# Designs tried in a protein design run: designed miniproteins, single chains, continued (3). Part 54

Each design is a single chain, and the fold is of that chain. pLDDT is the mean over its residues in the fold that is shown.

## One batch from the design tools (miniprotein)

Design m9985
Fold by ESMFold2-Fast:
Structure m9985 (fold): chain A 67 residues (1-67)
Amino acid sequence: PSPEIKAVGLAMRALASIVDAELSKDPEEAERALEEARESARELEELGETEMAERILKRVEEVEKER
C-alpha cells in the first residue's frame, strides 16, 4: 500500500491502543497498550508524519500521567 494508507493504518492502530489503555484497569495491560501506541507513533515519524506522531505521543503521555 501507499505510504499514506500505511500512515492512516498506523494512526488508527495507535488510537485504538490508547483507548485500550484508558479502559484497562490492569496497569500491566495499560502499559503494554501504551508501548504499542508509541511504536506506531515511531513508525509514523519514519514516514514523515511528524505532527500525527507528536499528537499520539502527547496523548500517550497524558494517559500515563493519569496513572
Scores: mean pLDDT 80

Design m9986
Fold by ESMFold2-Fast:
Structure m9986 (fold): chain A 70 residues (1-70)
Amino acid sequence: TVKPSFSINLGPELKELIRQALDGDPDGLELLRLLSELESLMEKLNLNNVSFTLNSIDDVRKLIQELKNK
């Protein structure tokens, strides 16, 4: 059994958006969809020993685009 060796660190503003998603906030729900897409891409690319720090929704979108551009 092999665990993926990647880590995503979210800034405090993104953590609050995730909490707001539980109340049905559209921006929070969009963030959860983007994070789910990012995790799927990272697993597909079989990344190891990689960590990311994300401070805004735009940071998440840019990272997803970079990963898709391959």
Scores: mean pLDDT 75

Design m9987
Fold by ESMFold2-Fast:
Structure m9987 (fold): chain A 86 residues (1-86)
Amino acid sequence: MKLIIVGKNLTTAQKMAALAVGVDLELQGATVKSSVKGDTLTIEIGGVNEAQRQRAIEFGRGLGKLGAKVTVEERGDTTVITITGP
């Protein structure tokens, strides 16, 4: 399945943490493409399993506990996690 992590108005530390999730999944065999445009970070991850998907969702929820607004949407085989800073 696929994951897309969209971070808006994230701190530098939060952006680095999101990128670290992408790098870790790439080391596990996933395909990762990241881009930054203005205040928006987009990380597209392909070839993930359910455990990797849950880890990405838990990462988003963790930032939600620190004041970010987090939404999780399922679009077919793709999970979109949108994280917006406070």
Scores: mean pLDDT 83

Design m9989
Fold by ESMFold2-Fast:
Structure m9989 (fold): chain A 58 residues (1-58)
Amino acid sequence: MAEEAIEALKKGDEETARKLVNKLIDEGRYDDVKRVIEEAEKLGYTKVANLAKLRLKL
C-alpha cells in the first residue's frame, strides 16, 4: 500500500497519493505512512507530507 502511494507521487498524481495516505492512516498503518511522508518530502510534495504529519500528530 505504501508502494502504491509512492508510485502515485512519482507519477505526479498527488490526489491518488493523498487518498492512499488517508486510507493508510485510517487502517493504522503508520509505518507505511511514514515511508510515504519521506518520499513526498524528497520529491517536493510538501502538501501531502504535511497533511500526513498533521494527522499523525508529528
Scores: mean pLDDT 80

Design m9990
Fold by ESMFold2-Fast:
Formats: sequence, structure tokens, C-alpha cells
Structure m9990 (fold): chain A 71 residues (1-71)
Amino acid sequence: SREEALKLLEEALKKAKELGDEELARSIEVGIQKLKEGDVVSALAGLHEALQLAKDEELKKLIEEAFELLK
């Protein structure tokens, strides 16, 4: 569900900020914002970019799980 995806993305955002990965954090924030606006297509595009930027295994898992819930 979108609500579950939002929770996963907010957790991923917190972790990205804790790691100091500002570029990844911005990509996740864009995904969250688009999802809150109901623009699932743009949210998926932003999350695809975030997956390419993510190097942390736990962060990748959180973003991948959110992506799967939205398709």
C-alpha cells in the first residue's frame, strides 16, 4: 500500500541523512513528495534513481520494498 511504502521511504530517508548521503536523501524526499501528491509514476522514477545511488544494503532493501509496494 502507499501508506506502507511511505513508512519505508521515511525510514530510508532518516538513514540516508544519518549516513550524510545528501544526494540519496534528496532523491528519496522527491519520491516521498510525489507519492504524497498521488503521482505514483513520478514517485517510481525518483525511487529508481534512489536505488541507483544507494550503496548501503539496508537502504537498498527499504527502497526496493517501497518500490515493489507501488507497482
Scores: mean pLDDT 83

Design m9991
Fold by ESMFold2-Fast:
Structure m9991 (fold): chain A 70 residues (1-70)
Amino acid sequence: LEELIRRGLEHAREGERALAAGDLEEAARHYEEAAEAYEKAAELSEGELKEQLLKSAEALREKAEELRAK
C-alpha cells in the first residue's frame, strides 16, 4: 500500500516538473501514472483513505485529459 502511494506521489511530482518545463505530453503521462498508482492503492484501502486516494486519482486524470485536449 505505502509503496503504491509513494509511486503516485513521485509521478505527480514529475508531472509538475514537466508542466513547469512546458512539456505538456510528458506531464500528462506522469499524471496518468500517478492516478493509476493511487487507484491501485485505493483497492487495498477502506474508508476515508480510499475516498481520498480515489479523489486524488480523479483530479490527476482530469489534469492529464486537459493537457492532452490541447
Scores: mean pLDDT 82

Design m9992
Fold by ESMFold2-Fast:
Structure m9992 (fold): chain A 69 residues (1-69)
Amino acid sequence: MTETQLYEAEASLYLMGANIYLKMGDKKGAIEYYKKAIEALKKALEIDPNDEAAKEALKKLEEELKKLE
């Protein structure tokens, strides 16, 4: 696993956690996990700034976070 793949995996795990918190009605927990996923994707993009999948995922997560706040 490369460092970029590690951060992408972390983002996926945090996103799964955020979705679980949303299903439980814990909006604060969901917001925290979305922020962690966004941070992991930003780190992946620092290593590979041309990762279109990471850019698209980041944009979607930032839009979802804005709707929750």
Scores: mean pLDDT 80

Design m9993
Fold by ESMFold2-Fast:
Structure m9993 (fold): chain A 60 residues (1-60)
Amino acid sequence: SKIEEIKKKIEELEDSMPNLSLEEQRKAGIEMAKLKIELAELQGDKEAVELYKKLLEELE
């Protein structure tokens, strides 16, 4: 399912984070925030959507 695909991408990003440079961590954080917004929207979690949108704005 699309939810499973998004979760897999988040896991892959989380697994790579400790080995990334600060710049790469920022880019991965932006991508992860976007994926978490999409996941929260699919799950109907409006509070999580607002939280991750704020985090995304701070990272961009």
Scores: mean pLDDT 82

Design m9994
Fold by ESMFold2-Fast:
Structure m9994 (fold): chain A 89 residues (1-89)
Amino acid sequence: MLEEKVKEYKERIEKDPNDWMAWLKLGLYLFQLGKYEEAIEYFKKALELAGPDNPFVQLAVAVVIAVLESEGKLEVAEALRKAVAEVEA
């Protein structure tokens, strides 16, 4: 259940707020739930903690953007691109 996974990873972040993989996974689960604004904030946090050049976070974000664009969710894809650029600046 996606909602149970969101709860699980929120608890993991509370125990270890520097676990960028937990932030990334939480962002992915929120994205699957259609909670795009929350997902974007968690992706930003994962990039901040892992570093903007982390290949795992970069690949996950790129895949999410590609999926959003393929589904016609262009405004959400643009918001995510802007959020990534803000961390890389």
Scores: mean pLDDT 81

Design m9995
Fold by ESMFold2-Fast:
Structure m9995 (fold): chain A 73 residues (1-73)
Amino acid sequence: MREKLMKEVEASLYVMAATIAEKQKDYKLAAEYYEKAAELLEGKEREELLKKAAEAAKKAGDEEKAKELEEKA
């Protein structure tokens, strides 16, 4: 339980950082933070964050990274 809780808290911090980056239109940084959050989680939550990271990467112009992230989802 403790390890999962700590990873969930850390993932939440990365998601907050990613949403702030998106609001600032720093899509490259947003994609990086969403990807880091996804690495800490499993299942549907991981898939959802990888899709958000892929969308941010696409907005940043990194089509190759976006495709890679979508395939991991």
Scores: mean pLDDT 81

Design m9996
Fold by ESMFold2-Fast:
Structure m9996 (fold): chain A 119 residues (1-119)
Amino acid sequence: SAADAFAERSYRGGSMRRALHEQLRLLEEALRLLERAEGPADVEEALRRLEEAAEAGLRAAEGHPDSEALQERFREALARHREAAERALSGGPEEMRRAAEEMRELAREQRELAERLLA
């Protein structure tokens, strides 16, 4: 019905949409930090933004019909970011660059997912 369609749009236009916009903002900030990363400290700063983005993504997934699968995807992505950041912190300059590139590709995938959820 029109009332059901309005309720669905209101839900998507409310807290979910705000959380997705916050996730996108944090992912874009992390991507800028990773693109300009010159050392492990820059990767650590990007990881902090990615942890905040994961929290926003988990909130956006609440109430979604596929919430469990979305939450698992966001948690898995965060775990992979943490692993990459640890390699950047413990490795040499080449390992840092590889970790930053891995994190950038993963963050781009997360951005594309958030953009699709907003559509």
Scores: mean pLDDT 83

Design m9997
Fold by ESMFold2-Fast:
Structure m9997 (fold): chain A 82 residues (1-82)
Amino acid sequence: ERAELLRRAAELARRLAEALAAGASDEEVDKLAAELEATLARLAEVDPETAEAARSGAAAAVRRRDAEGARALAEALLERAA
């Protein structure tokens, strides 16, 4: 269900932002990124445009260690779920 997948992705992006802000280990960051990617792969089956934009944003946030970018992604996904 689209709204459930958006809320799950938003929660994972929020947790990713918190992990990045806290300086969490690469292992923890990679684990959260993998869970987010799996959720976005499911979202792509019903909303491919939103999923692709979110995948791009998540990958950039992880590569740049950008906690603010991950938080902005979480907020955008949650707004789309409303």
Scores: mean pLDDT 86

Design m9998
Fold by ESMFold2-Fast:
Structure m9998 (fold): chain A 60 residues (1-60)
Amino acid sequence: SREKILRLTAEAIRRIGDVVDHELALKRAGDPNAEEKTAELLAEAQAQFKEELARVDAEI
C-alpha cells in the first residue's frame, strides 16, 4: 500500500541520517577508513530499503 511505502521511505531517510552521524563520529575518532565504512553502511541501508519495497509489492 502507499502508506506502507511512505513509512518505509521515511525509515530509509532516517537510516541514511544515522549513517552520516556515524561517519562524523568515525572522522572525529581519526578513523582513516571512515569514508569506506560509510559507503558500506549506506549500501546496506539501500539494499534493505529495496528488499522492504519488494516485499510490499509481492504482498499485492
Scores: mean pLDDT 79

Design m9999
Fold by ESMFold2-Fast:
Structure m9999 (fold): chain A 89 residues (1-89)
Amino acid sequence: SMEEKRKKLNELIDKAIEILRSVADKSPYPEELRQIIEELEAIKKSDEPLDVKIARAFSLLNRAIRLLKDHYPEAAEELRKIKQELLSL
């Protein structure tokens, strides 16, 4: 159902935020990662259509992966897994 997909989207966003919070202050790009976290939280709270939310979250995760891949490859890999789960919604 659409409600189950929204619940799963929110769970995936929460997982992404947790990963990002764990590395943000240690990364070379703390301000950029904090902005991504704020945008992900805004997506979760918005009344936008589900497909729009998924597309926005996907874009933000791509940005986060680029910022983390060189210094936090494990965090980047966990975000890639979340991206793949978003595509299956």
Scores: mean pLDDT 89

Design m10000
Fold by ESMFold2-Fast:
Structure m10000 (fold): chain A 68 residues (1-68)
Amino acid sequence: GGRSGLRGLYHGIFVNTKTSMMHEVEKRRDSPDYPQVAKEAKERMELAADTLATITGEEPPKIEVEIP
């Protein structure tokens, strides 16, 4: 189907990556590693967004992460 399969799969990967990374950042908020974790999480989420954009032919979703 046109809107299922690859688009749905990569959208799911993006959403799962974003949710996982955001949760990890929140868990590490009070850690001395917080700035590093936030930066790494943003980079991983941006990679997943770019992959989704490549598969769907749409613009990559905006990634908003507070990096101190």
Scores: mean pLDDT 76

Design m10002
Fold by ESMFold2-Fast:
Structure m10002 (fold): chain A 78 residues (1-78)
Amino acid sequence: LTAEGETLYKQGRYEEAVEKYKEALEIDPSAEGYTNLGKAYYELGRYEEAIEYYEKALKLAPKNEEAKENLEKAKKAL
């Protein structure tokens, strides 16, 4: 599911990537999964949802550099 979501993300199929990342997170919640979901929402211009999922990623992994940087980008995009 995570690998399938990453493939869809790389293909620019962000709505479908969101769906697969959500399915993966329902089975195994992870900081990486929340970061990937946030990135997909960011690409869709859905910055409020991107912020929510980056914050969830940081709750699980407070020192995750990718999630921190992406959270700041999403906040500035609002």
Scores: mean pLDDT 85

Design m10003
Fold by ESMFold2-Fast:
Structure m10003 (fold): chain A 98 residues (1-98)
Amino acid sequence: SLSAEAKKYFEQGAKALEAGDAEKAREYFEKALENAKKAGDLLLQGLANLGLGVLAAHLGNYEEAEKYLTLAIENFEKAGDLELAEAAQALLEKVRAK
């Protein structure tokens, strides 16, 4: 399914981010987001946007990080995952303090 593909791409993006491969992390998170959107999977859309936001913050691209974290919060709220929405809000506050 598209949700299963989105989850696999998200997991590959997270591994690339942990390995310090920013280019690969971006590619996988973007593929995760595309498949999550096609599936209508708000939770996976939120996770992919969170990944892109965290990646942008690691690169010092705080304006881009704020954009993606804001989208992640919206996705998580719509999905009813208040814990992930709150975690993304905490990251957004840290980015805005830079």
Scores: mean pLDDT 91

Design m10004
Fold by ESMFold2-Fast:
Structure m10004 (fold): chain A 63 residues (1-63)
Amino acid sequence: MKLPSLEEKVALMAETLRVSPEEAARVLVDRAMREAGGDERKAAEQLRVSVGALRRFKRRYGI
């Protein structure tokens, strides 16, 4: 697939930033939320997931 999944984005970011997957997940969510102006729905749309999936992802990584 040409577009990475949310988990694949976390793995790539962890490798690029040389951090843990948990840290990469926090950076990914924080940047998406800033780009969306704090709108969780827009952040989820940019990450190509539902708002529920984004909330579950945040909870999974302790965000």
Scores: mean pLDDT 76

Design m10005
Fold by ESMFold2-Fast:
Structure m10005 (fold): chain A 93 residues (1-93)
Amino acid sequence: AEANIGLSFRAVGAPGATALSGNVEKGKEGEEVTVTLQISAPAPVTVTFEVKDSAAKGEKVTQTLTQPNATATFKVKVEKAGSNTIVRATVSA
């Protein structure tokens, strides 16, 4: 069984920030999977990734993007197979 990991995007105080694409790797219990988000925003912006579900764990990670179109990545560990997990990406200027 694989975990179902969803990516949720929001912009706060970053006018013109939008998600161009999101990708989440499939993972089994105990595996680390990569969440990838392509963002179009006026630079610089800050992207914060957080796990919103107890089925996966990852540290809250903040990245600064200095280019108008950039890719941010976040790694999460799958804690439980067959569980749904939501990773939230928040973009702020």
Scores: mean pLDDT 70

Design m10006
Fold by ESMFold2-Fast:
Structure m10006 (fold): chain A 70 residues (1-70)
Amino acid sequence: MSAIEYLERAIEAIRAGDLEEAIRYGAQAVAASTDPEAREYALRGIHAAAQGDLERAIEYFERARRILRE
């Protein structure tokens, strides 16, 4: 899977309430991405999800996806 696909699955996992799966997919997105800015936002998304801040986690993962698309 691409980093973008992992980020999408992380966002879907958060919306489903599966935080452990969201963190796992977020980590895979970090590993699959060579873009430093996208990796930074994916890491911030993982941190937000771990803290239970679901809205911020989604925002950070969506920001990482936007960077990778552009």
Scores: mean pLDDT 86

Design m10007
Fold by ESMFold2-Fast:
Structure m10007 (fold): chain A 70 residues (1-70)
Amino acid sequence: MIGEAVQELLGGEGDPEEITEKLKKEAEEVLKYSKDEELRELSERILEGDPEAAVELLRRQAAEHQRVVA
């Protein structure tokens, strides 16, 4: 399950079901509003239940946050 893979990446924090629901909600928003093809592909994979896509999306978000604070 997506939420389990993400929970493990976060050191066991959070509820896997809640993490899965939040990531699917974010994926739906990306598909509605984003023009970024890579983000759209990751979002489609997340909606299909691909945990690797969820981890990759979080890594991309972390890299963008690092760029903003650096």
Scores: mean pLDDT 72

Design m10008
Fold by ESMFold2-Fast:
Structure m10008 (fold): chain A 58 residues (1-58)
Amino acid sequence: LSEDGEELLKEIKELAKKLGLSDEEISELGRKIAEENPELTDSLEVQKKLLEELKKKL
């Protein structure tokens, strides 16, 4: 992952801990986002979308 991708993953994991989500649940949610949003071609874009969805749950 790029430097930006590593920082996004760290932020995603921090939010997931606050929400009580497991790594498996985060991975599944990320895959679902990628499947439902085929226009997101880069993994970085999928991670950004996942982060936004997690923020909405706070």
Scores: mean pLDDT 75

Design m10009
Fold by ESMFold2-Fast:
Structure m10009 (fold): chain A 74 residues (1-74)
Amino acid sequence: EIEKKLAELEKFEKEAKAKAEEALAAGDLETARRILAEAALKGAEYALSLKDLLTPEDIEQAKAMKAKAEAELA
C-alpha cells in the first residue's frame, strides 16, 4: 500500500509542478508560489498519514515541511 500512496503523491507533485510552471510562464509568480506551497502541504500531510510506517526522523521532516508550507500560505 505504501508504494501505491507514494505513486499517488508523485503524480500529484508532477501535476502541481506543471501548473506552477504554466503560471510562471504567464508571469504569475504569486500563483506559482501558492501552487508549490499547497503541493508541499499536501505531500507532508500524505507522509504524516503514513506515520505508523515512517521512522521518527521521517515524521519530524514531514512536520517541518507542513509547518513551512503553512507559513508560506498564511
Scores: mean pLDDT 77

Design m10010
Fold by ESMFold2-Fast:
Structure m10010 (fold): chain A 93 residues (1-93)
Amino acid sequence: SAEEDAERVAEAILKQAQLIAENKDDPFFTEVALGLLQITAAVGMKAAEDSGSLPLYAEKLIEAFKKALEIVKDNPLGQKEIQRLLEEAEARL
């Protein structure tokens, strides 16, 4: 279901944000984790657009990005890239 898909994407975003936070002193792992987060975000936003359940999917994704920003608050690169993804999601959804 669209709700289950939105939940899975939200969980993936939060897990990737936690990896970024845990590896804040490793630029290589931060860039790899951000690359995976960007792919997850792109897939999630596309699924939201195609789902016919935009309000529910949008709510779950936007909340996940807001929580991700809190998780990576001590990683400036993580903050910058996740903020960009949040702004993209808010503009598209």
Scores: mean pLDDT 81

Design m10011
Fold by ESMFold2-Fast:
Structure m10011 (fold): chain A 63 residues (1-63)
Amino acid sequence: LEEEAEELRERAEELLEEARKLREEAEKEPDEKKKKELLLEAEILEGVARLLEGVANLLLKKG
């Protein structure tokens, strides 16, 4: 349970790091269309990371 929660948190951290990189790329991107695509991808990854964090928290409460 604790190990499973730890794996989920690590995965969430990876996704948040990828999202941060995408947001940084978006800030530097001169093409409006590409900028919007990068921001959308970052938002999706952030959403998935939040879901994984939620599941990890539930596992910790049960363990």
Scores: mean pLDDT 81

Design m10012
Fold by ESMFold2-Fast:
Order: C-alpha cells, then sequence, then structure tokens
Structure m10012 (fold): chain A 63 residues (1-63)
C-alpha cells in the first residue's frame, strides 16, 4: 500500500496541523502504512500530509 494512490471512501479530516478536510473521492498518495491500521498520506489536491485510517481509503493505482 505504500506508494499507492488512494481515494477517500467518505468525507474525512486528516490528523494534521492544521487539520485537512477531504471530500469523498479526493485522491491521496500513501507515504507510509503503520501496523495499527493508519497511514501517513499526502493530499494530491492540497499537498497537505496527515494520518488517516486505511479502512477509509480505496486503492485506485500506484505512482
Amino acid sequence: MEGAIVEAKEDLTLASSPPTVLKKGDKLLVLKVYSDGTALVQSLKTGKVGLAGTDKLEVVGYA
């Protein structure tokens, strides 16, 4: 899943500083996956980096 292009399955807020609001269908790059089921992702729309649950992300491709 690292290096994957993923799409948000629902509207969500990334755990970041400041918080990043995403809409369903927004695309992100997966930078790192953690063993607890979270991923460090970068929004392709805003360039912001934050944490999201992998259960809320759909893999649509790879960079």
Scores: mean pLDDT 77

Design m10013
Fold by ESMFold2-Fast:
Structure m10013 (fold): chain A 84 residues (1-84)
Amino acid sequence: MSEEELQREIDEAMARMVVAVALIASKTMSKEELTEWFTEAMVLLVRQGVPLEVVKEAIEYAAEKLGLSEEDKERILRAVEAEA
């Protein structure tokens, strides 16, 4: 595995981990708290250098699984695009 391949796997794994944590947190957090936390976590991934495309795919997947509204999904997407 090259350093480039390893970095891509790390980036994808980080995004998947945040989504997994969000799914677990959805059992104990309110929708508002979950959406706020998830937005901050996604923005942090972009700040750490995870590619915007990977983060956007994670947001789309999480939005479907968490039942987020289109408005909430759009807000999260705008927040991560602003940090990129």
Scores: mean pLDDT 80

Design m10015
Fold by ESMFold2-Fast:
Structure m10015 (fold): chain A 89 residues (1-89)
Amino acid sequence: DIHITGDEDAAERYELLARAAEELGEEKAAEYFRKAAELIRNGADKPENRKKAEELVEEAIRALPSVETFRRVLELADEYYEERLKKEE
């Protein structure tokens, strides 16, 4: 497809990052990722919402205690994303 689907993928990825952070006990980071996903899902057509979502992602990363924890969040989120793809025909 030629059309841009980045907003849909970004919202889903932020949700999966929130879920992964929550699973690893990083509640504050999970809240920031979840808010970012909601802004993209419900208002990606507004540039201000895209900027706010990006700022929330940065705050989520800063709330994580280490680069190693962030790597674990990314790895777990990737596993969730692969499961979602396998459930689609």
Scores: mean pLDDT 76

Design m10016
Fold by ESMFold2-Fast:
Structure m10016 (fold): chain A 67 residues (1-67)
Amino acid sequence: DRIEEEIRRIEEEIERLRKELDRLMEQLKTAPPEQIPALIGEILRLIGEIIDLEEERKRLLKEKEEL
């Protein structure tokens, strides 16, 4: 099913971004104070991208519910 394939690819991308987020969160624990603002900026950007992908996934899931 085309919709299921698309959902799967979005889920794969979300998982990749979550792994990147985990890595940055670990870096934040040991980062010197001068690096913290940059890391927070990257973390917020990744969170925003994950939110956008979750919204697209919800859209596709709603379409699938009508099948």
Scores: mean pLDDT 83

Design m10017
Fold by ESMFold2-Fast:
Structure m10017 (fold): chain A 63 residues (1-63)
Amino acid sequence: SSFQDLVLELIKLYQEAAEQLDAEKRRQLAQFIVELVEEYKRGEITPEEALERAREKVEELLG
């Protein structure tokens, strides 16, 4: 996927999860997503890996 596609999917994931999270957990998720984007920019992870890690972080914060 293109960088734009990854960013749009991460924004959608954040918006959906944020409705169920308190302010502290929203901040943790936002910071985690920023770090994933930076890892992607450095070529350390694929877009698919970034999305999977973001989904796993959402499940961690919700459960």
Scores: mean pLDDT 86

Design m10018
Fold by ESMFold2-Fast:
Structure m10018 (fold): chain A 58 residues (1-58)
Amino acid sequence: GPLAAEAARHTREALEAYQSGDVEKAREHFRRAFEAQRRLGEADGSPVLEEEPEIDLP
């Protein structure tokens, strides 16, 4: 999904920036990639049970 595309994009740009010595830019892209990967990983890790309704309706 879009999170996977964002994670891949930011990871690639971060890696290129890091290898070119632009540590500041690499850190920013790694941070964004990490957040996107984290959300994507959580969705992959919990494809079972979407227990959102915690409301006990009468």
Scores: mean pLDDT 68

Design m10019
Fold by ESMFold2-Fast:
Structure m10019 (fold): chain A 67 residues (1-67)
Amino acid sequence: SFRYLVRLTGPPDLAVARQILEIVPSAKIVGVTSDRSYILEVDEPLTPQQIADIKALPGVASVEEMK
């Protein structure tokens, strides 16, 4: 499994979470950090297009692969 940190511009919002899962239906949101980020878990690496689509969402600041 691969994990990504989706940093938000504001507080965690279910609307943003749903939009992320519409882009990557196989993904799971497995956590929320104290710095207002979703932890996204996927079985295969996100494609460059999926990363771009998530980064384009209102309320998303960045997408980073977790080590």
Scores: mean pLDDT 83

Design m10020
Fold by ESMFold2-Fast:
Structure m10020 (fold): chain A 60 residues (1-60)
Amino acid sequence: DKREELLKLIAEILRVIGDIIELEQKYKKGEISEEEYKEEMKKLEEELKKILEKLKEIPD
């Protein structure tokens, strides 16, 4: 059902946002380099883009 798929996508978006926040915290603590931070952020941005593309496939 479209609502169940929508809720699943929302849950995935929230998970990625959580990962972004965790990555920001690791960078601020100096646990990762600026280069690693940029690479991981790029991957998370690509994941968000894919989820948003899937969301557009559910018009109603």
Scores: mean pLDDT 81

Design m10021
Fold by ESMFold2-Fast:
Structure m10021 (fold): chain A 74 residues (1-74)
Amino acid sequence: MEARQEGERIVEEARRLAREAGDLALKDEDAGKQKMREVLQLAQQHPDVADDIRAVALEEMAELAARYLAELAA
């Protein structure tokens, strides 16, 4: 269906926003949280790809946590 290409683009946008949120969170946790809310809003607006969007958000949050722990361990 015509919606398939749109879904793929939305998931790609969500990944980009999640990475931006992670970068912001390292400098300002509140700003990073606000940006991550935009990713979750995309999931609410696009229920057909919501699981993919949540998976992307969790991936980027895990990467952020790993980077944060590495900085503390140094």
Scores: mean pLDDT 76

